# Designs tried in a protein design run: designed miniproteins, single chains, continued (4). Part 46

Each design is a single chain, and the fold is of that chain. pLDDT is the mean over its residues in the fold that is shown.

## One batch from the design tools (miniprotein)

Design m13673
Fold by ESMFold2-Fast:
Structure m13673 (fold): chain A 88 residues (1-88)
Amino acid sequence: LTPEQKEAALAALERLEELVENSEELSEEEKERLLELIEKARAAVEAGDLEAARRYLAELGKELYSLEDEELRQKLLELADEVARALA
C-alpha cells in the first residue's frame, strides 16, 4: 500500500464507522458485528496487510447485504466499495 492509498482507505473506514455508530436503524448486535469487522479492516490497513484488509472488507460486505434498511445498506456498501477502491 502507498501512503496515499492507506490514508484514503483509513478515511473511508472512519466515515463507515461513524455512519454505523450514529445509525438508529441498526440493532446493538448489528452495530457490534459491523464495528468489529471495521476495526479488523482498519488494523489490517494500518499493518499494510492488503490480503487481510480485503478479506475483512468482503466479510463486511456480506454482513451489510443482510441489513433490512435499504437506504442505510446502500450508503454503507458505497463506503465499503470506496475502501476497496483505495486498496486497489
Scores: mean pLDDT 86

Design m13674
Fold by ESMFold2-Fast:
Structure m13674 (fold): chain A 80 residues (1-80)
Amino acid sequence: SEMERLEELMEEMERRVRELEAALRAALAAGDRAAAMRQVIHIEAIASLARMLSTLYPELKPFADRLTERALAARAAVAA
C-alpha cells in the first residue's frame, strides 16, 4: 500500500540521517571541517525532501519537522 511505501521511505531516511549524524560527529572529532560540512549538506537535503513530501502527505509533517530540527542542529554544530 501507499502507506507501507511511505513507512519504508521514512525508515530509510531515518537510517541515512543517523549514519550522516555519526559521520558528522566523527568529522568534527577529527577537525575535518570540509567532511563535516558535506554531512550537514546531505542531512539538509534529506530534510528538504521530507518537507516536500509532507506537502503531499500531511501525515509526514511531524517526521519532516523532526528531520528539519536535526538539520538545524547539524548546521549549528559546524558553525560552533
Scores: mean pLDDT 89

Design m13675
Fold by ESMFold2-Fast:
Structure m13675 (fold): chain A 68 residues (1-68)
Amino acid sequence: SRATQLVAQRYGPLALELAEKALELAKQGKLEEASRLLVNAGMPRPKTVEEAIELAEKKIAEVKELLK
């Protein structure tokens, strides 16, 4: 919807930055730090490093698609 696109345009760059940082931290095994960034990016709290990586990659792909 138009509202979803407007939210993505305004908050998308921040969500993308948070998700990219969370992916980097998750790859380092820093689950707690990665989960805080993912929650701040609007994602559910991951329970494992694998879940944190998957959620971060999903959010990065989603935001990049919406920012086109």
Scores: mean pLDDT 77

Design m13676
Fold by ESMFold2-Fast:
Structure m13676 (fold): chain A 75 residues (1-75)
Amino acid sequence: DRVEPLIDALLNSPDPLERARAAGQLGEIGDERAIPALKDAALNDPSPAVRVAARKALEKIGGEKAKEALKEIEK
């Protein structure tokens, strides 16, 4: 499964570049299973680059669940 290792990398990698890359790849895959992790990263990741990458990934996934997550981020 491609999604689970990328979610793990997004949330747990010590390297912000690796976390941002994982967010980008999750956006390209478009699997809704990534939405909670991408929302968490967009709100809480210490790196601005990772937060931006996670928000862009949510926009790329699209659909109702991703739109709901984006509304919570844009508060």
Scores: mean pLDDT 85

Design m13677
Fold by ESMFold2-Fast:
Structure m13677 (fold): chain A 86 residues (1-86)
Amino acid sequence: NPEELERQYRELDRLMEEYGIDDPEDRELARRLLENGGHFPTAREALAGVLIDKALREGKTDVITEIIQKNLSPEEIIRKLSEVLK
């Protein structure tokens, strides 16, 4: 549904603005995850996934271990990782 995808794109932009995430590469990756479906049906899930990948690439493994062990929600992941990846 193109209208639903556009709604998720707007929600992604709002989340990125709210948490101070301004990397266009992060936005493009999150949009691509939304377009392909699978395990990322919402902007929050897509953005959380992108930030997890970025944290792993930057060697921030301790925070990823904490996220997995505590089973944090997508919202909690975005909040935590937006501060860690500053």
Scores: mean pLDDT 81

Design m13678
Fold by ESMFold2-Fast:
Structure m13678 (fold): chain A 50 residues (1-50)
Amino acid sequence: AAAARRRARAPLERFYETIIKNLEKIDPEGAKEVKAFYDKRRAREAALEA
């Protein structure tokens, strides 16, 4: 259900945000690639959730 999907999604978004911030300090280019992948996946999830 949509509510269950949103609940699971929020912790994953925060987790990914933390990982990207940490990675930016070590490997900024890698962090950009990870963020691009995450953004693509998030767009797909949003389309499926709609």
Scores: mean pLDDT 70

Design m13679
Fold by ESMFold2-Fast:
Structure m13679 (fold): chain A 62 residues (1-62)
Amino acid sequence: EEEKQKLAEDYRNKALEAVRSGDLEAGAQYMAKAARAYGENSEEVALELQKEFDRIKAERAA
């Protein structure tokens, strides 16, 4: 489980970097991979990542 958590954190970081660089498609794909890697809390993690994605997008585009 720790190995999966590290993988999920890596994907989450890549998703945030992609969104910050303007690659929203890559960001969304990495967010999905992170959520799947978290497994048992994938739904809650997906919602949290989606809120973070929307926040970064809004702050940079607003």
Scores: mean pLDDT 71

Design m13680
Fold by ESMFold2-Fast:
Structure m13680 (fold): chain A 51 residues (1-51)
Amino acid sequence: MEEQLEKVRREAARFAGLPDDQLELFDGKNREKILEELEKKTPEQAVADAA
């Protein structure tokens, strides 16, 4: 799970060149929901939903 979070954070950063605070919002806002979405959706979609 932690490895999945790191992948999503890196994907988000690369996808849009997001600043560090944007990654924190994704990580800390809805970690539980994001982990479930990672199995179904792409990391980009999970980030968008979390925002």
Scores: mean pLDDT 55

Design m13681
Fold by ESMFold2-Fast:
Structure m13681 (fold): chain A 66 residues (1-66)
Amino acid sequence: GEELLKEAEELFKKGVEAYNNGDYDTAIKLFEEAIRKAQEAIEKGYELDAGAVLLSAQVFLVETKK
C-alpha cells in the first residue's frame, strides 16, 4: 500500500508541474494515473493521505479539461 501512496503523490506532483507549464494533455494523463494509484492505496488502508491526493488530483483533472 505504501508504494501505491508514494506513486500517487509523485504522479500528482508531476501532473501539477505539467499543468503549470500548460501541458494539459500530459497533466490529464498524470492526474488520471495519480487517481488510480490513490484509489488502490485507499483500499490498502492509506485512506487519509491517499484521499487527499485523490481529491486534489480530481479537482485538477476537472480544471485541465475545461
Scores: mean pLDDT 82

Design m13682
Fold by ESMFold2-Fast:
Structure m13682 (fold): chain A 87 residues (1-87)
Amino acid sequence: APPATVKVRFEVVADTKEEGEKIVEGAARLAEAFGGKATVEYEVREEDGKYVISGVITVEAPSAATARAAAEAAAKAIEEAGGKAEV
């Protein structure tokens, strides 16, 4: 089967850019631990003294099942950190 791609759309609000970026990087690394290859594209905005990091984690894997499992793991990691994610 051809490689499959699944995208995770996310939004994280953090007190610092570094904290928000660490949440996103952690989610991407978790997708890789589940057998995906993760690429992250995001934008950072400052709002009311906080930082809003919004973007997409693109997960590629040898199968659709692996890509989806890796993407769902990344989405769950963002949600557990208090962010929002959609697969």
Scores: mean pLDDT 86

Design m13683
Fold by ESMFold2-Fast:
Structure m13683 (fold): chain A 66 residues (1-66)
Amino acid sequence: MSLEEASRAVRRARERYGEHAVLRGLDEAERLLDEGRPVEEVVRRLQEMGFSEEEARGIAEEARLS
């Protein structure tokens, strides 16, 4: 996933679920990545929170870069 694709997926998640839900997803993704969890586990966790696979991958990629 490119940075542009990740940004687009995160924007769509904000439109569908609101900014607060996306910020919670980013915080959770950053926490798991800081713990050394694989990206695939981060995506799965975000999907459990209600995000689609595309949205979850976008959030995980944004968290990985920031």
Scores: mean pLDDT 83

Design m13684
Fold by ESMFold2-Fast:
Structure m13684 (fold): chain A 74 residues (1-74)
Amino acid sequence: SSMAKEKLEELDKEIEELDKKIEELDEEIARIKKEHPVLDPETKKELIELEIEKSLLAMKRAILKLEKERILKK
């Protein structure tokens, strides 16, 4: 049905946006580590906050992928 196709396209778009955000966070984390080979407490805190943000986005992505699979199995 066209409605199921539209929902799948919306989920794919959200997953793609999350993939882009996760990639951007990975690049930022890698950049900070490269610029700061010896980690001070402030830089460590920033890296932890970025890793937490990445983990939250990864969990949201996993939920959306599961929702997509449920729609495809209907």
Scores: mean pLDDT 86

Design m13685
Fold by ESMFold2-Fast:
Structure m13685 (fold): chain A 111 residues (1-111)
Amino acid sequence: DPEREQALLDGMAELFRKHASPEELALAREMAEAIVREIEDPDYVHSPAEQAALAALDAQMQAWADEHKDEFLYLPEFGKTVRRSEAFGAYVGVLVAEALAPRREQLAAAA
């Protein structure tokens, strides 16, 4: 059920946002910005400095996920417990969708 799956993802994203530290919110925004850039220009060749920054971001994400591997969030509306890392991923997805919304509207208008 796509509507139920989207509602679950939105619920996970909101739950993460509500309980996230400022540092976790900043990490999610940096990850979302990197994903948006890749979607908008998949053929872009990163400089050595940009490649190093992306590698550092990936390492920071892996360290965060390992640190919080035993942390869970409960979604009472769904009767479901999810990993904090899964909720983080849902929040990043929401940020990516919001950033791409103007482009999607432009593409829909052009069709």
Scores: mean pLDDT 79

Design m13686
Fold by ESMFold2-Fast:
Structure m13686 (fold): chain A 86 residues (1-86)
Amino acid sequence: AEELDKRALELAKEALKLAEEALAKAKAGKPDEELLLEAEEVLGLALIERGLAKRLGVPISPETEELLEEARRLLREAKALMEKLK
């Protein structure tokens, strides 16, 4: 039960880190499409763990939810910036 939230938290932290790096590279005018895809994959895995926790009635911590939303926000910003650079 707690393990699902912990895994979602760990994956959310990694997704956020990758999203921050992808955004930083895009802001520097050196977009990294492979890094962006990796960030999206890790975020997807975090969302799967969150979905499993929800199905099993296991609460997801506010910290995990906040990190997931921040990762989503940064990835949207990185994608929008990369699209403008094309």
Scores: mean pLDDT 82

Design m13687
Fold by ESMFold2-Fast:
Structure m13687 (fold): chain A 66 residues (1-66)
Amino acid sequence: MTRIIARGASASGTTAAALALIGDGAEVKVTAGDPTVIEARGASEEGVKAAKDALEAGGAEVEVEG
């Protein structure tokens, strides 16, 4: 399971990240807040990278655990 922790995430950036992970076939749980936490099960390395890139493009500071 991969945890993506984003500080300063926008709603659009969070949605784009979640959709990238879901499109990759991952089971996704989003906990909205500051930080926003996205938990993905079965995500590929490419899916995680796409999600991180989407969040960072929105100006978020992103940390990946897992």
Scores: mean pLDDT 82

Design m13688
Fold by ESMFold2-Fast:
Structure m13688 (fold): chain A 95 residues (1-95)
Amino acid sequence: MSREALDAEVEAALHLMNAALYRKIAERYKEQGDVEKAIEAYKKALDSYQKTRDALERLLALTPPGSPFHQRAERELAYVKDEIKKIEEELKKLE
């Protein structure tokens, strides 16, 4: 793996961890009826998922098709795109 591909993989992993954390925080605030804090946390989760998507798209451009790294990045990108849509839908319901 190139240094640039490794850097993209690390960036994707860090942003994904932050996205998952903020999503859980948002869900907890929503359960407690704190709509304002839920919206703020969902927006932070959305930003982190978008950064994960961008890093995964860079990783895909830097890795050969069919490699284990490329295949894993494709699966993670599909997951992240789905999570972005879910959070956007949730924000529309809360706003």
Scores: mean pLDDT 88

Design m13689
Fold by ESMFold2-Fast:
Structure m13689 (fold): chain A 80 residues (1-80)
Amino acid sequence: SEREAVEKLAKEAQELISDAMVRAAKGSREVREEVTRLALEAARKLTQGRKSKDPKEARELVEEAKRLAEEALELVKAAE
């Protein structure tokens, strides 16, 4: 179902954010600040997606959250 697909994407995004945040903790202040900004933006998109009554909007918001989470993880990898 679409609801299951959205929840799967949301879980993947949360796992990516968690991984990026844990790894960023060993990095510079600048890396931690950038990862935190991306993580907060991703979390806002996830909240909006989960609250949306429009299935298309919900999917687009959660997909954007996952993209931001992937950006956060790539930022950490580049700094390692």
Scores: mean pLDDT 85

Design m13690
Fold by ESMFold2-Fast:
Structure m13690 (fold): chain A 60 residues (1-60)
Amino acid sequence: SAEKIARIEALIERNEEAIRRLEEAVADPSLSELLKLLYKAVIGSTRLIRERLEKKKEEL
């Protein structure tokens, strides 16, 4: 349905914004190595969620 597609598109947009902010954060040279590792792991899992959302949208 159009409403379900619109909700998924909104989630994808928010997901893209979150990835952008996390990439900016991990680029900060003052971050500890542990925090950089954690941020990179979060970026990875967030990208996987986006791929699943895009696939779900294609199935609607």
Scores: mean pLDDT 83

Design m13691
Fold by ESMFold2-Fast:
Structure m13691 (fold): chain A 89 residues (1-89)
Amino acid sequence: GKELAIRAAELAKEAGMRALKKAPKELIPEAIGAVLSAIGGEVDARLLGDGRGALDGAEKALEVAEKVGDKEGIKKAREAVELARKALE
């Protein structure tokens, strides 16, 4: 569970950072929020073994990646959501 949650948070952070680089000014706050949620999820996974933050970060990264239209970011965020869900099983 813990290793999957860490990997999910890392992929969510990558997707969020990609979205932030491509975001129009109107979406920058949402992209920043996605990155911060992914960072918090990685901390929770590493220190507590808790995957819930990784799932939250992954879902937010997916939403902003879809709004930005970043195909590679969407792919990474979808993988992050799948891994985070498996970490919570």
Scores: mean pLDDT 87

Design m13692
Fold by ESMFold2-Fast:
Structure m13692 (fold): chain A 70 residues (1-70)
Amino acid sequence: MMVARAVGLALRVIGALLDGDYAAAREAAEELLRLAKESGDPEMIALAIKLLRRVAEHDPRAKALLEEAE
């Protein structure tokens, strides 16, 4: 159930960002990017990168992951 798990991870990233929990947001975004790469779905990869970019505004480790992904 790839789509359901990806949606759950995306919601976790957004919720963690709203809570100011950037560590949890980074972990969820990293897992979402991993799933997106495993699926080979360009739209899912683009979504994961967009969410990771938002986390990268607050977390230097997320910025490093974004640079490796792009």
Scores: mean pLDDT 79

Design m13693
Fold by ESMFold2-Fast:
Structure m13693 (fold): chain A 79 residues (1-79)
Amino acid sequence: MSKEEKLKELYKEVKEKRYVFVKEGDKYVIYEVENGKATKLETISKEDLSKVIDELAPGSDYVIAVDGEDGFMVVSKKK
């Protein structure tokens, strides 16, 4: 099962709007997840991750990032 397919199953539990960053080599694929629906937004470089987090979630403490096959990590924006 692909990372996208695994994430879609997990997104069924997501009731509030969240941004999920899926690691793909040296890149991150960004998904907007709301009410179990995942919408692909863009692909960014690893170096742009902090900038894009601040852009997409300026009022949020964190976004969910996927690193590894079965792992989720919380990425906090720079304070």
Scores: mean pLDDT 59

Design m13694
Fold by ESMFold2-Fast:
Structure m13694 (fold): chain A 68 residues (1-68)
Amino acid sequence: SSMEELVEEIDRLLKENLALAYERNDQELIAQVQELGKRAREAVENKDIEELKKVKEEVERILAEMRS
């Protein structure tokens, strides 16, 4: 399903962002990524695809900011 594919992609992006945040020893960024993971889990429980899309956009934004 589209939701399953979206969840798998978000999980991959969250793990990548968390790894980069730990490499930077950035406690604020670690907390931010963990909060996005919590939001994604709540969105799955609520079957909220639009919230999952927003979480994906936020995770991608953070990754882009870490690369700049």
Scores: mean pLDDT 85

Design m13695
Fold by ESMFold2-Fast:
Structure m13695 (fold): chain A 103 residues (1-103)
Amino acid sequence: MFQLTITPAETELTAAAGAEVSLTFNVTASQDGDVTLELYRRRPDGSMVKVASQTVSLKAGTSTVTLSFTAPAEPGTYELYAIATHGTFSAVSPPLTLHVVAP
């Protein structure tokens, strides 16, 4: 049975407005395979917007994957979610909080 889990290495980060941010995730896969990682930001209205996507070839066990994206231009607190997908199997990370500060 193919199993996936995804956990952020950090649950809370601070970045300058418009800066490039790198987020590290621990992805555990039960078997070798290609996994697509997508990073979503929750909007104030509750809708989700995809801010990054990367497909990586993983080996069985736990791998570290880094996703890069551009921080929002407006200062504020943002909630992010990562989704790992292989075929019909998907895992969703706990929420990650991004504090965006003026540069």
Scores: mean pLDDT 83

Design m13696
Fold by ESMFold2-Fast:
Structure m13696 (fold): chain A 66 residues (1-66)
Amino acid sequence: APLPSDAEIRATLLVMAGSVYKLAKDYEKAAEYYQEAADLLEELDPERAERLRELAEEYREKAAEA
């Protein structure tokens, strides 16, 4: 198996951070971390990046519902 790239490792940590904020109901921060992970993965894994962008958009919408 190939070694994970720095970008893959960083994206994994960003997704974990997003999940922590999601559990804390901090949807704005969760969306920011998912978006950052998506941007990082865009050229390496565009399918995963797209899924993360969809999650970021969902959580931005939840954060905007006041």
Scores: mean pLDDT 81

Design m13697
Fold by ESMFold2-Fast:
Structure m13697 (fold): chain A 62 residues (1-62)
Amino acid sequence: NDKELSDLTTQKNNLTTKKNDLQNQLNNETDPSKKSSLQAQITFLDNQIASLTSQIDSLKAS
């Protein structure tokens, strides 16, 4: 379904943008505690992006 594919693609793009923002913050961060927090958030977003990518690939195959 084009609507479902579009919605999942939008969600993936939004999470990818969020990840890029956090990555930039991490690259400029010097506080170890804040670095750990940013790294954890990036890892969480990577897992969500991977899940959405799998769902998109499944819909494209359908």
Scores: mean pLDDT 86

Design m13698
Fold by ESMFold2-Fast:
Structure m13698 (fold): chain A 59 residues (1-59)
Amino acid sequence: SLKDELLRLIGEILRLIGEIEDIRLTHAEDDEEAQKKIKELEEEIKKLLEEIRELEKKL
């Protein structure tokens, strides 16, 4: 169902936010590889938010 898909996407976003937070807590701000990983995770969250927006249009 559309609601089940929305819950799955929300859960995935929360998981990615948790990963970003963990990286921020365990790595220095000058860690370029960690900062790159954070940006990649932020882009994944952006894509998932766009998927949610598309699903809302079908409701």
Scores: mean pLDDT 83

Design m13699
Fold by ESMFold2-Fast:
Structure m13699 (fold): chain A 66 residues (1-66)
Amino acid sequence: MEVLRRGNLVALIGVKKLPDGKYEGTVVVFDARTGEILAKESVVADTEEEARKLAREKAEELLEKL
């Protein structure tokens, strides 16, 4: 699991192998002050590396926009 932080915002990145052999990258962004979940996104890719890369890119995008 990877963690990105920007001020009071925390992005948690997880990668999970799916039963069909694909990988799901998940991003959850929350406010560290309140614990409120501000965004939750998921991506699917053919490899663990691609899923992690896409999830990280989404996390960075969300941290910039929130």
Scores: mean pLDDT 82

Design m13700
Fold by ESMFold2-Fast:
Structure m13700 (fold): chain A 55 residues (1-55)
Amino acid sequence: SVEATLDAIIDSLLLSDVPLEEGEKAIRNALTLLGAEDRYEEAVERLKQKIEEKK
């Protein structure tokens, strides 16, 4: 599912400690491949929230 794929990507990005801009690009590319670009803003917000939780 798109949800499971996004969860895996976000978790991988957090583990890899990539800059936010690179994470945003990774999410955009994944959503383009899945045909779900309408979910980009939601996915990026989730990534930002997860990064803040690490503080």
Scores: mean pLDDT 79

Design m13702
Fold by ESMFold2-Fast:
Structure m13702 (fold): chain A 61 residues (1-61)
Amino acid sequence: MTPEQFDLEVELALAEIRLAIARKELSREQSKPNPDTDKIKQLQEEIARLEARIAELEARL
């Protein structure tokens, strides 16, 4: 494994952890009796950005 591949794998792992947290927060917010629609939109945007970042990192590995 090259140092560059190692760095990409670390970034990928961190992005996947952030994605899991964002998805969990989205599910939690959506399950509330009075969901915060602005927070839901922000979480959906964050998830989309993280999914795009993961795809880029996977393409480089």
Scores: mean pLDDT 85

Design m13703
Fold by ESMFold2-Fast:
Structure m13703 (fold): chain A 75 residues (1-75)
Amino acid sequence: APVRLSPLEARVLMLLLNEGVATAAEIAERLGVSRATVTRHLNRLEKRGLVERVPGRGYRPAPVDEIAARLEAAF
């Protein structure tokens, strides 16, 4: 199946699209979840090509066109 997001994964992706770059700790604080939970979902989003790791800075969203293509293929 094309990429499907859990509600938390969708919230993480939306936060990154709004902020540009954020660490797992910053995402955890903003969403009210543990850093471990956020890190697991970021790893899943990265494997699906929806987010990219930025060394020393955290994570950013993949290019919007790539996100749209992966999510639109689910509908």
Scores: mean pLDDT 78

Design m13704
Fold by ESMFold2-Fast:
Structure m13704 (fold): chain A 80 residues (1-80)
Amino acid sequence: SKELELLYEKVKQTLEEIAKTDDPFEKTLYRNKLIAFAYEFSPELANKVGLIFSKYDNIAKEKSMEEGIEYALKEMEEWK
């Protein structure tokens, strides 16, 4: 749907912005803004976005931020 395509694009843009900043507070603000946006579609989608960020954080800590972004985008691509 157009809504899922828009949400996918917003997640991609937000992850790219998170990758460009070293400030943990800015990273958190970007995440919260995206989760709030997802709530406009449904609470279920907002929960799924939150889970993607949780997985991203774990991968970024264990491997790298770049690999975390790749995994998150792959999960979002499956929503298309």
Scores: mean pLDDT 75

Design m13705
Fold by ESMFold2-Fast:
Structure m13705 (fold): chain A 82 residues (1-82)
Amino acid sequence: MVKITVKLKDGSKVELELREEDTLVSLLEKIVEKYPDRPDLKKLLELAKKYAPNLTVAELVKKYGTELTDEDLAKALEEHML
Protein backbone atom coordinates (compact mmCIF):
# COMPACT_ATOMS: atom_id res chain seq x y z
CA MET A 1 0.00 0.00 0.00
CA VAL A 2 1.24 3.46 -0.95
CA LYS A 3 -0.14 6.63 0.65
CA ILE A 4 -0.46 9.41 -1.93
CA THR A 5 -1.47 13.02 -1.29
CA VAL A 6 -2.89 15.06 -4.19
CA LYS A 7 -3.14 18.85 -3.93
CA LEU A 8 -5.87 20.31 -6.14
CA LYS A 9 -5.99 23.81 -7.69
CA ASP A 10 -8.55 24.97 -5.09
CA GLY A 11 -6.05 24.14 -2.31
CA SER A 12 -7.85 21.00 -1.13
CA LYS A 13 -5.84 17.85 -0.39
CA VAL A 14 -6.89 14.27 -1.10
CA GLU A 15 -5.09 11.47 0.74
CA LEU A 16 -5.41 8.05 -0.87
CA GLU A 17 -4.09 4.59 -0.04
CA LEU A 18 -3.41 2.62 -3.21
CA ARG A 19 -1.48 -0.45 -4.28
CA GLU A 20 1.72 0.06 -6.31
CA GLU A 21 0.11 -1.86 -9.21
CA ASP A 22 -3.02 0.37 -9.22
CA THR A 23 -3.22 2.81 -12.12
CA LEU A 24 -3.42 6.56 -12.62
CA VAL A 25 -6.98 5.83 -13.84
CA SER A 26 -7.85 4.28 -10.44
CA LEU A 27 -6.29 7.25 -8.61
CA LEU A 28 -8.30 9.74 -10.70
CA GLU A 29 -11.52 7.73 -10.30
CA LYS A 30 -11.19 8.03 -6.50
CA ILE A 31 -10.58 11.79 -6.75
CA VAL A 32 -13.57 12.28 -9.10
CA GLU A 33 -15.75 10.33 -6.62
CA LYS A 34 -14.80 12.85 -3.90
CA TYR A 35 -15.15 15.89 -6.22
CA PRO A 36 -17.91 14.96 -8.72
CA ASP A 37 -18.61 18.62 -9.62
CA ARG A 38 -15.13 19.16 -11.12
CA PRO A 39 -15.32 18.86 -14.95
CA ASP A 40 -11.54 19.40 -15.23
CA LEU A 41 -10.88 16.27 -13.13
CA LYS A 42 -13.44 14.26 -15.15
CA LYS A 43 -11.69 15.28 -18.38
CA LEU A 44 -8.29 14.33 -16.91
CA LEU A 45 -9.74 10.89 -16.03
CA GLU A 46 -11.05 10.45 -19.61
CA LEU A 47 -7.61 11.38 -21.01
CA ALA A 48 -5.92 8.92 -18.62
CA LYS A 49 -8.24 6.12 -19.79
CA LYS A 50 -7.40 6.92 -23.43
CA TYR A 51 -3.64 7.63 -23.31
CA ALA A 52 -2.23 6.09 -20.10
CA PRO A 53 -4.55 3.24 -18.97
CA ASN A 54 -1.57 1.15 -17.78
CA LEU A 55 0.45 3.89 -16.03
CA THR A 56 0.90 2.58 -12.47
CA VAL A 57 0.95 4.32 -9.10
CA ALA A 58 4.50 2.94 -8.64
CA GLU A 59 5.65 4.79 -11.79
CA LEU A 60 4.00 8.03 -10.63
CA VAL A 61 5.62 7.79 -7.18
CA LYS A 62 9.02 7.02 -8.75
CA LYS A 63 8.86 10.21 -10.85
CA TYR A 64 6.87 12.67 -8.67
CA GLY A 65 7.02 11.20 -5.14
CA THR A 66 4.04 10.65 -2.85
CA GLU A 67 2.87 14.30 -2.87
CA LEU A 68 1.32 15.20 -6.24
CA THR A 69 -0.54 18.16 -7.70
CA ASP A 70 -3.23 17.99 -10.38
CA GLU A 71 -0.57 19.70 -12.56
CA ASP A 72 1.80 16.73 -11.99
CA LEU A 73 -0.97 14.33 -13.01
CA ALA A 74 -1.55 16.33 -16.21
CA LYS A 75 2.20 16.24 -17.01
CA ALA A 76 2.30 12.47 -16.51
CA LEU A 77 -0.48 12.18 -19.11
CA GLU A 78 1.26 14.55 -21.56
CA GLU A 79 4.27 12.21 -21.68
CA HIS A 80 1.96 9.44 -22.98
CA MET A 81 0.13 11.70 -25.50
CA LEU A 82 3.11 12.40 -27.78
Scores: mean pLDDT 79

Design m13706
Fold by ESMFold2-Fast:
Structure m13706 (fold): chain A 86 residues (1-86)
Amino acid sequence: TAAEQAAYDAGYKGGAIAARLGASGTGAEGERLAREGAAIASKAMNAGATGAAGARAAAEGAGQGALDASRELGRAGGPAAAAGPA
């Protein structure tokens, strides 16, 4: 549905931003706050029984966005985001 597609797109963008912030080395707290906010929003939607499907789409989008951003960061040859030597 259009609502699910919009939720997916929003999640995708959020996931990509979170991954990039993390890679920047100074975004850890921003990442944590973003995840916390997303969790609260998801809980609110579930409690209201309006947007559960949207919440799922957003979560799936966030995962995909993070993966896409990781690939982009890898192309830049910068962060230890993919297969670090840990």
Scores: mean pLDDT 61

Design m13708
Fold by ESMFold2-Fast:
Structure m13708 (fold): chain A 55 residues (1-55)
Amino acid sequence: MTDELARRVVERLRRLGLDDEARRLEEELRKTTDPSKKAQLITSASLLAIGEELD
């Protein structure tokens, strides 16, 4: 579930033109072993993507 959500968030960031943020998220998720920290990163990135679309 978390990995699929991560993929969708990364794809959404790239669609919005936030390629650097998408790459950073992918790298951070790859290096992070803590499931709670992974979920937090995905949530933060998802909120960023929503904010970018609305602004």
Scores: mean pLDDT 77

Design m13709
Fold by ESMFold2-Fast:
Structure m13709 (fold): chain A 60 residues (1-60)
Amino acid sequence: SEVDKLEEQLLKLKEEYDKILEKYEEAVEAGDEEKAKELKEKMDKITKEGQELEDKILSL
């Protein structure tokens, strides 16, 4: 179903978010402010994409 496809995409985004979050925490601990900023921007983008997918699922 369309819902199953969107849920699979959400799970993939959550996996990518978790990987970036781990790298973000490492960058913060290392004092790499520029890398932390870049990773935070990527996390925010994934969060937005995930919210759009969740809204789409709720609209089905």
Scores: mean pLDDT 85

Design m13710
Fold by ESMFold2-Fast:
Structure m13710 (fold): chain A 56 residues (1-56)
Amino acid sequence: SELEEKIEKIIEAIRRALEERDRTVLRAGIHEGERLLETYPNPELEELLEKAREEL
């Protein structure tokens, strides 16, 4: 589904930002990821957002 594809894209973006320690991209990814989780629960994204918040 379109929503599942958006979630995968955000997961990829956050993982890349974590590897590169890009806080600007992490902040944007956290914001969009939280918005997506309100509509579609995803444990992988939820766990990844917790890691991203720790990096900030």
Scores: mean pLDDT 83

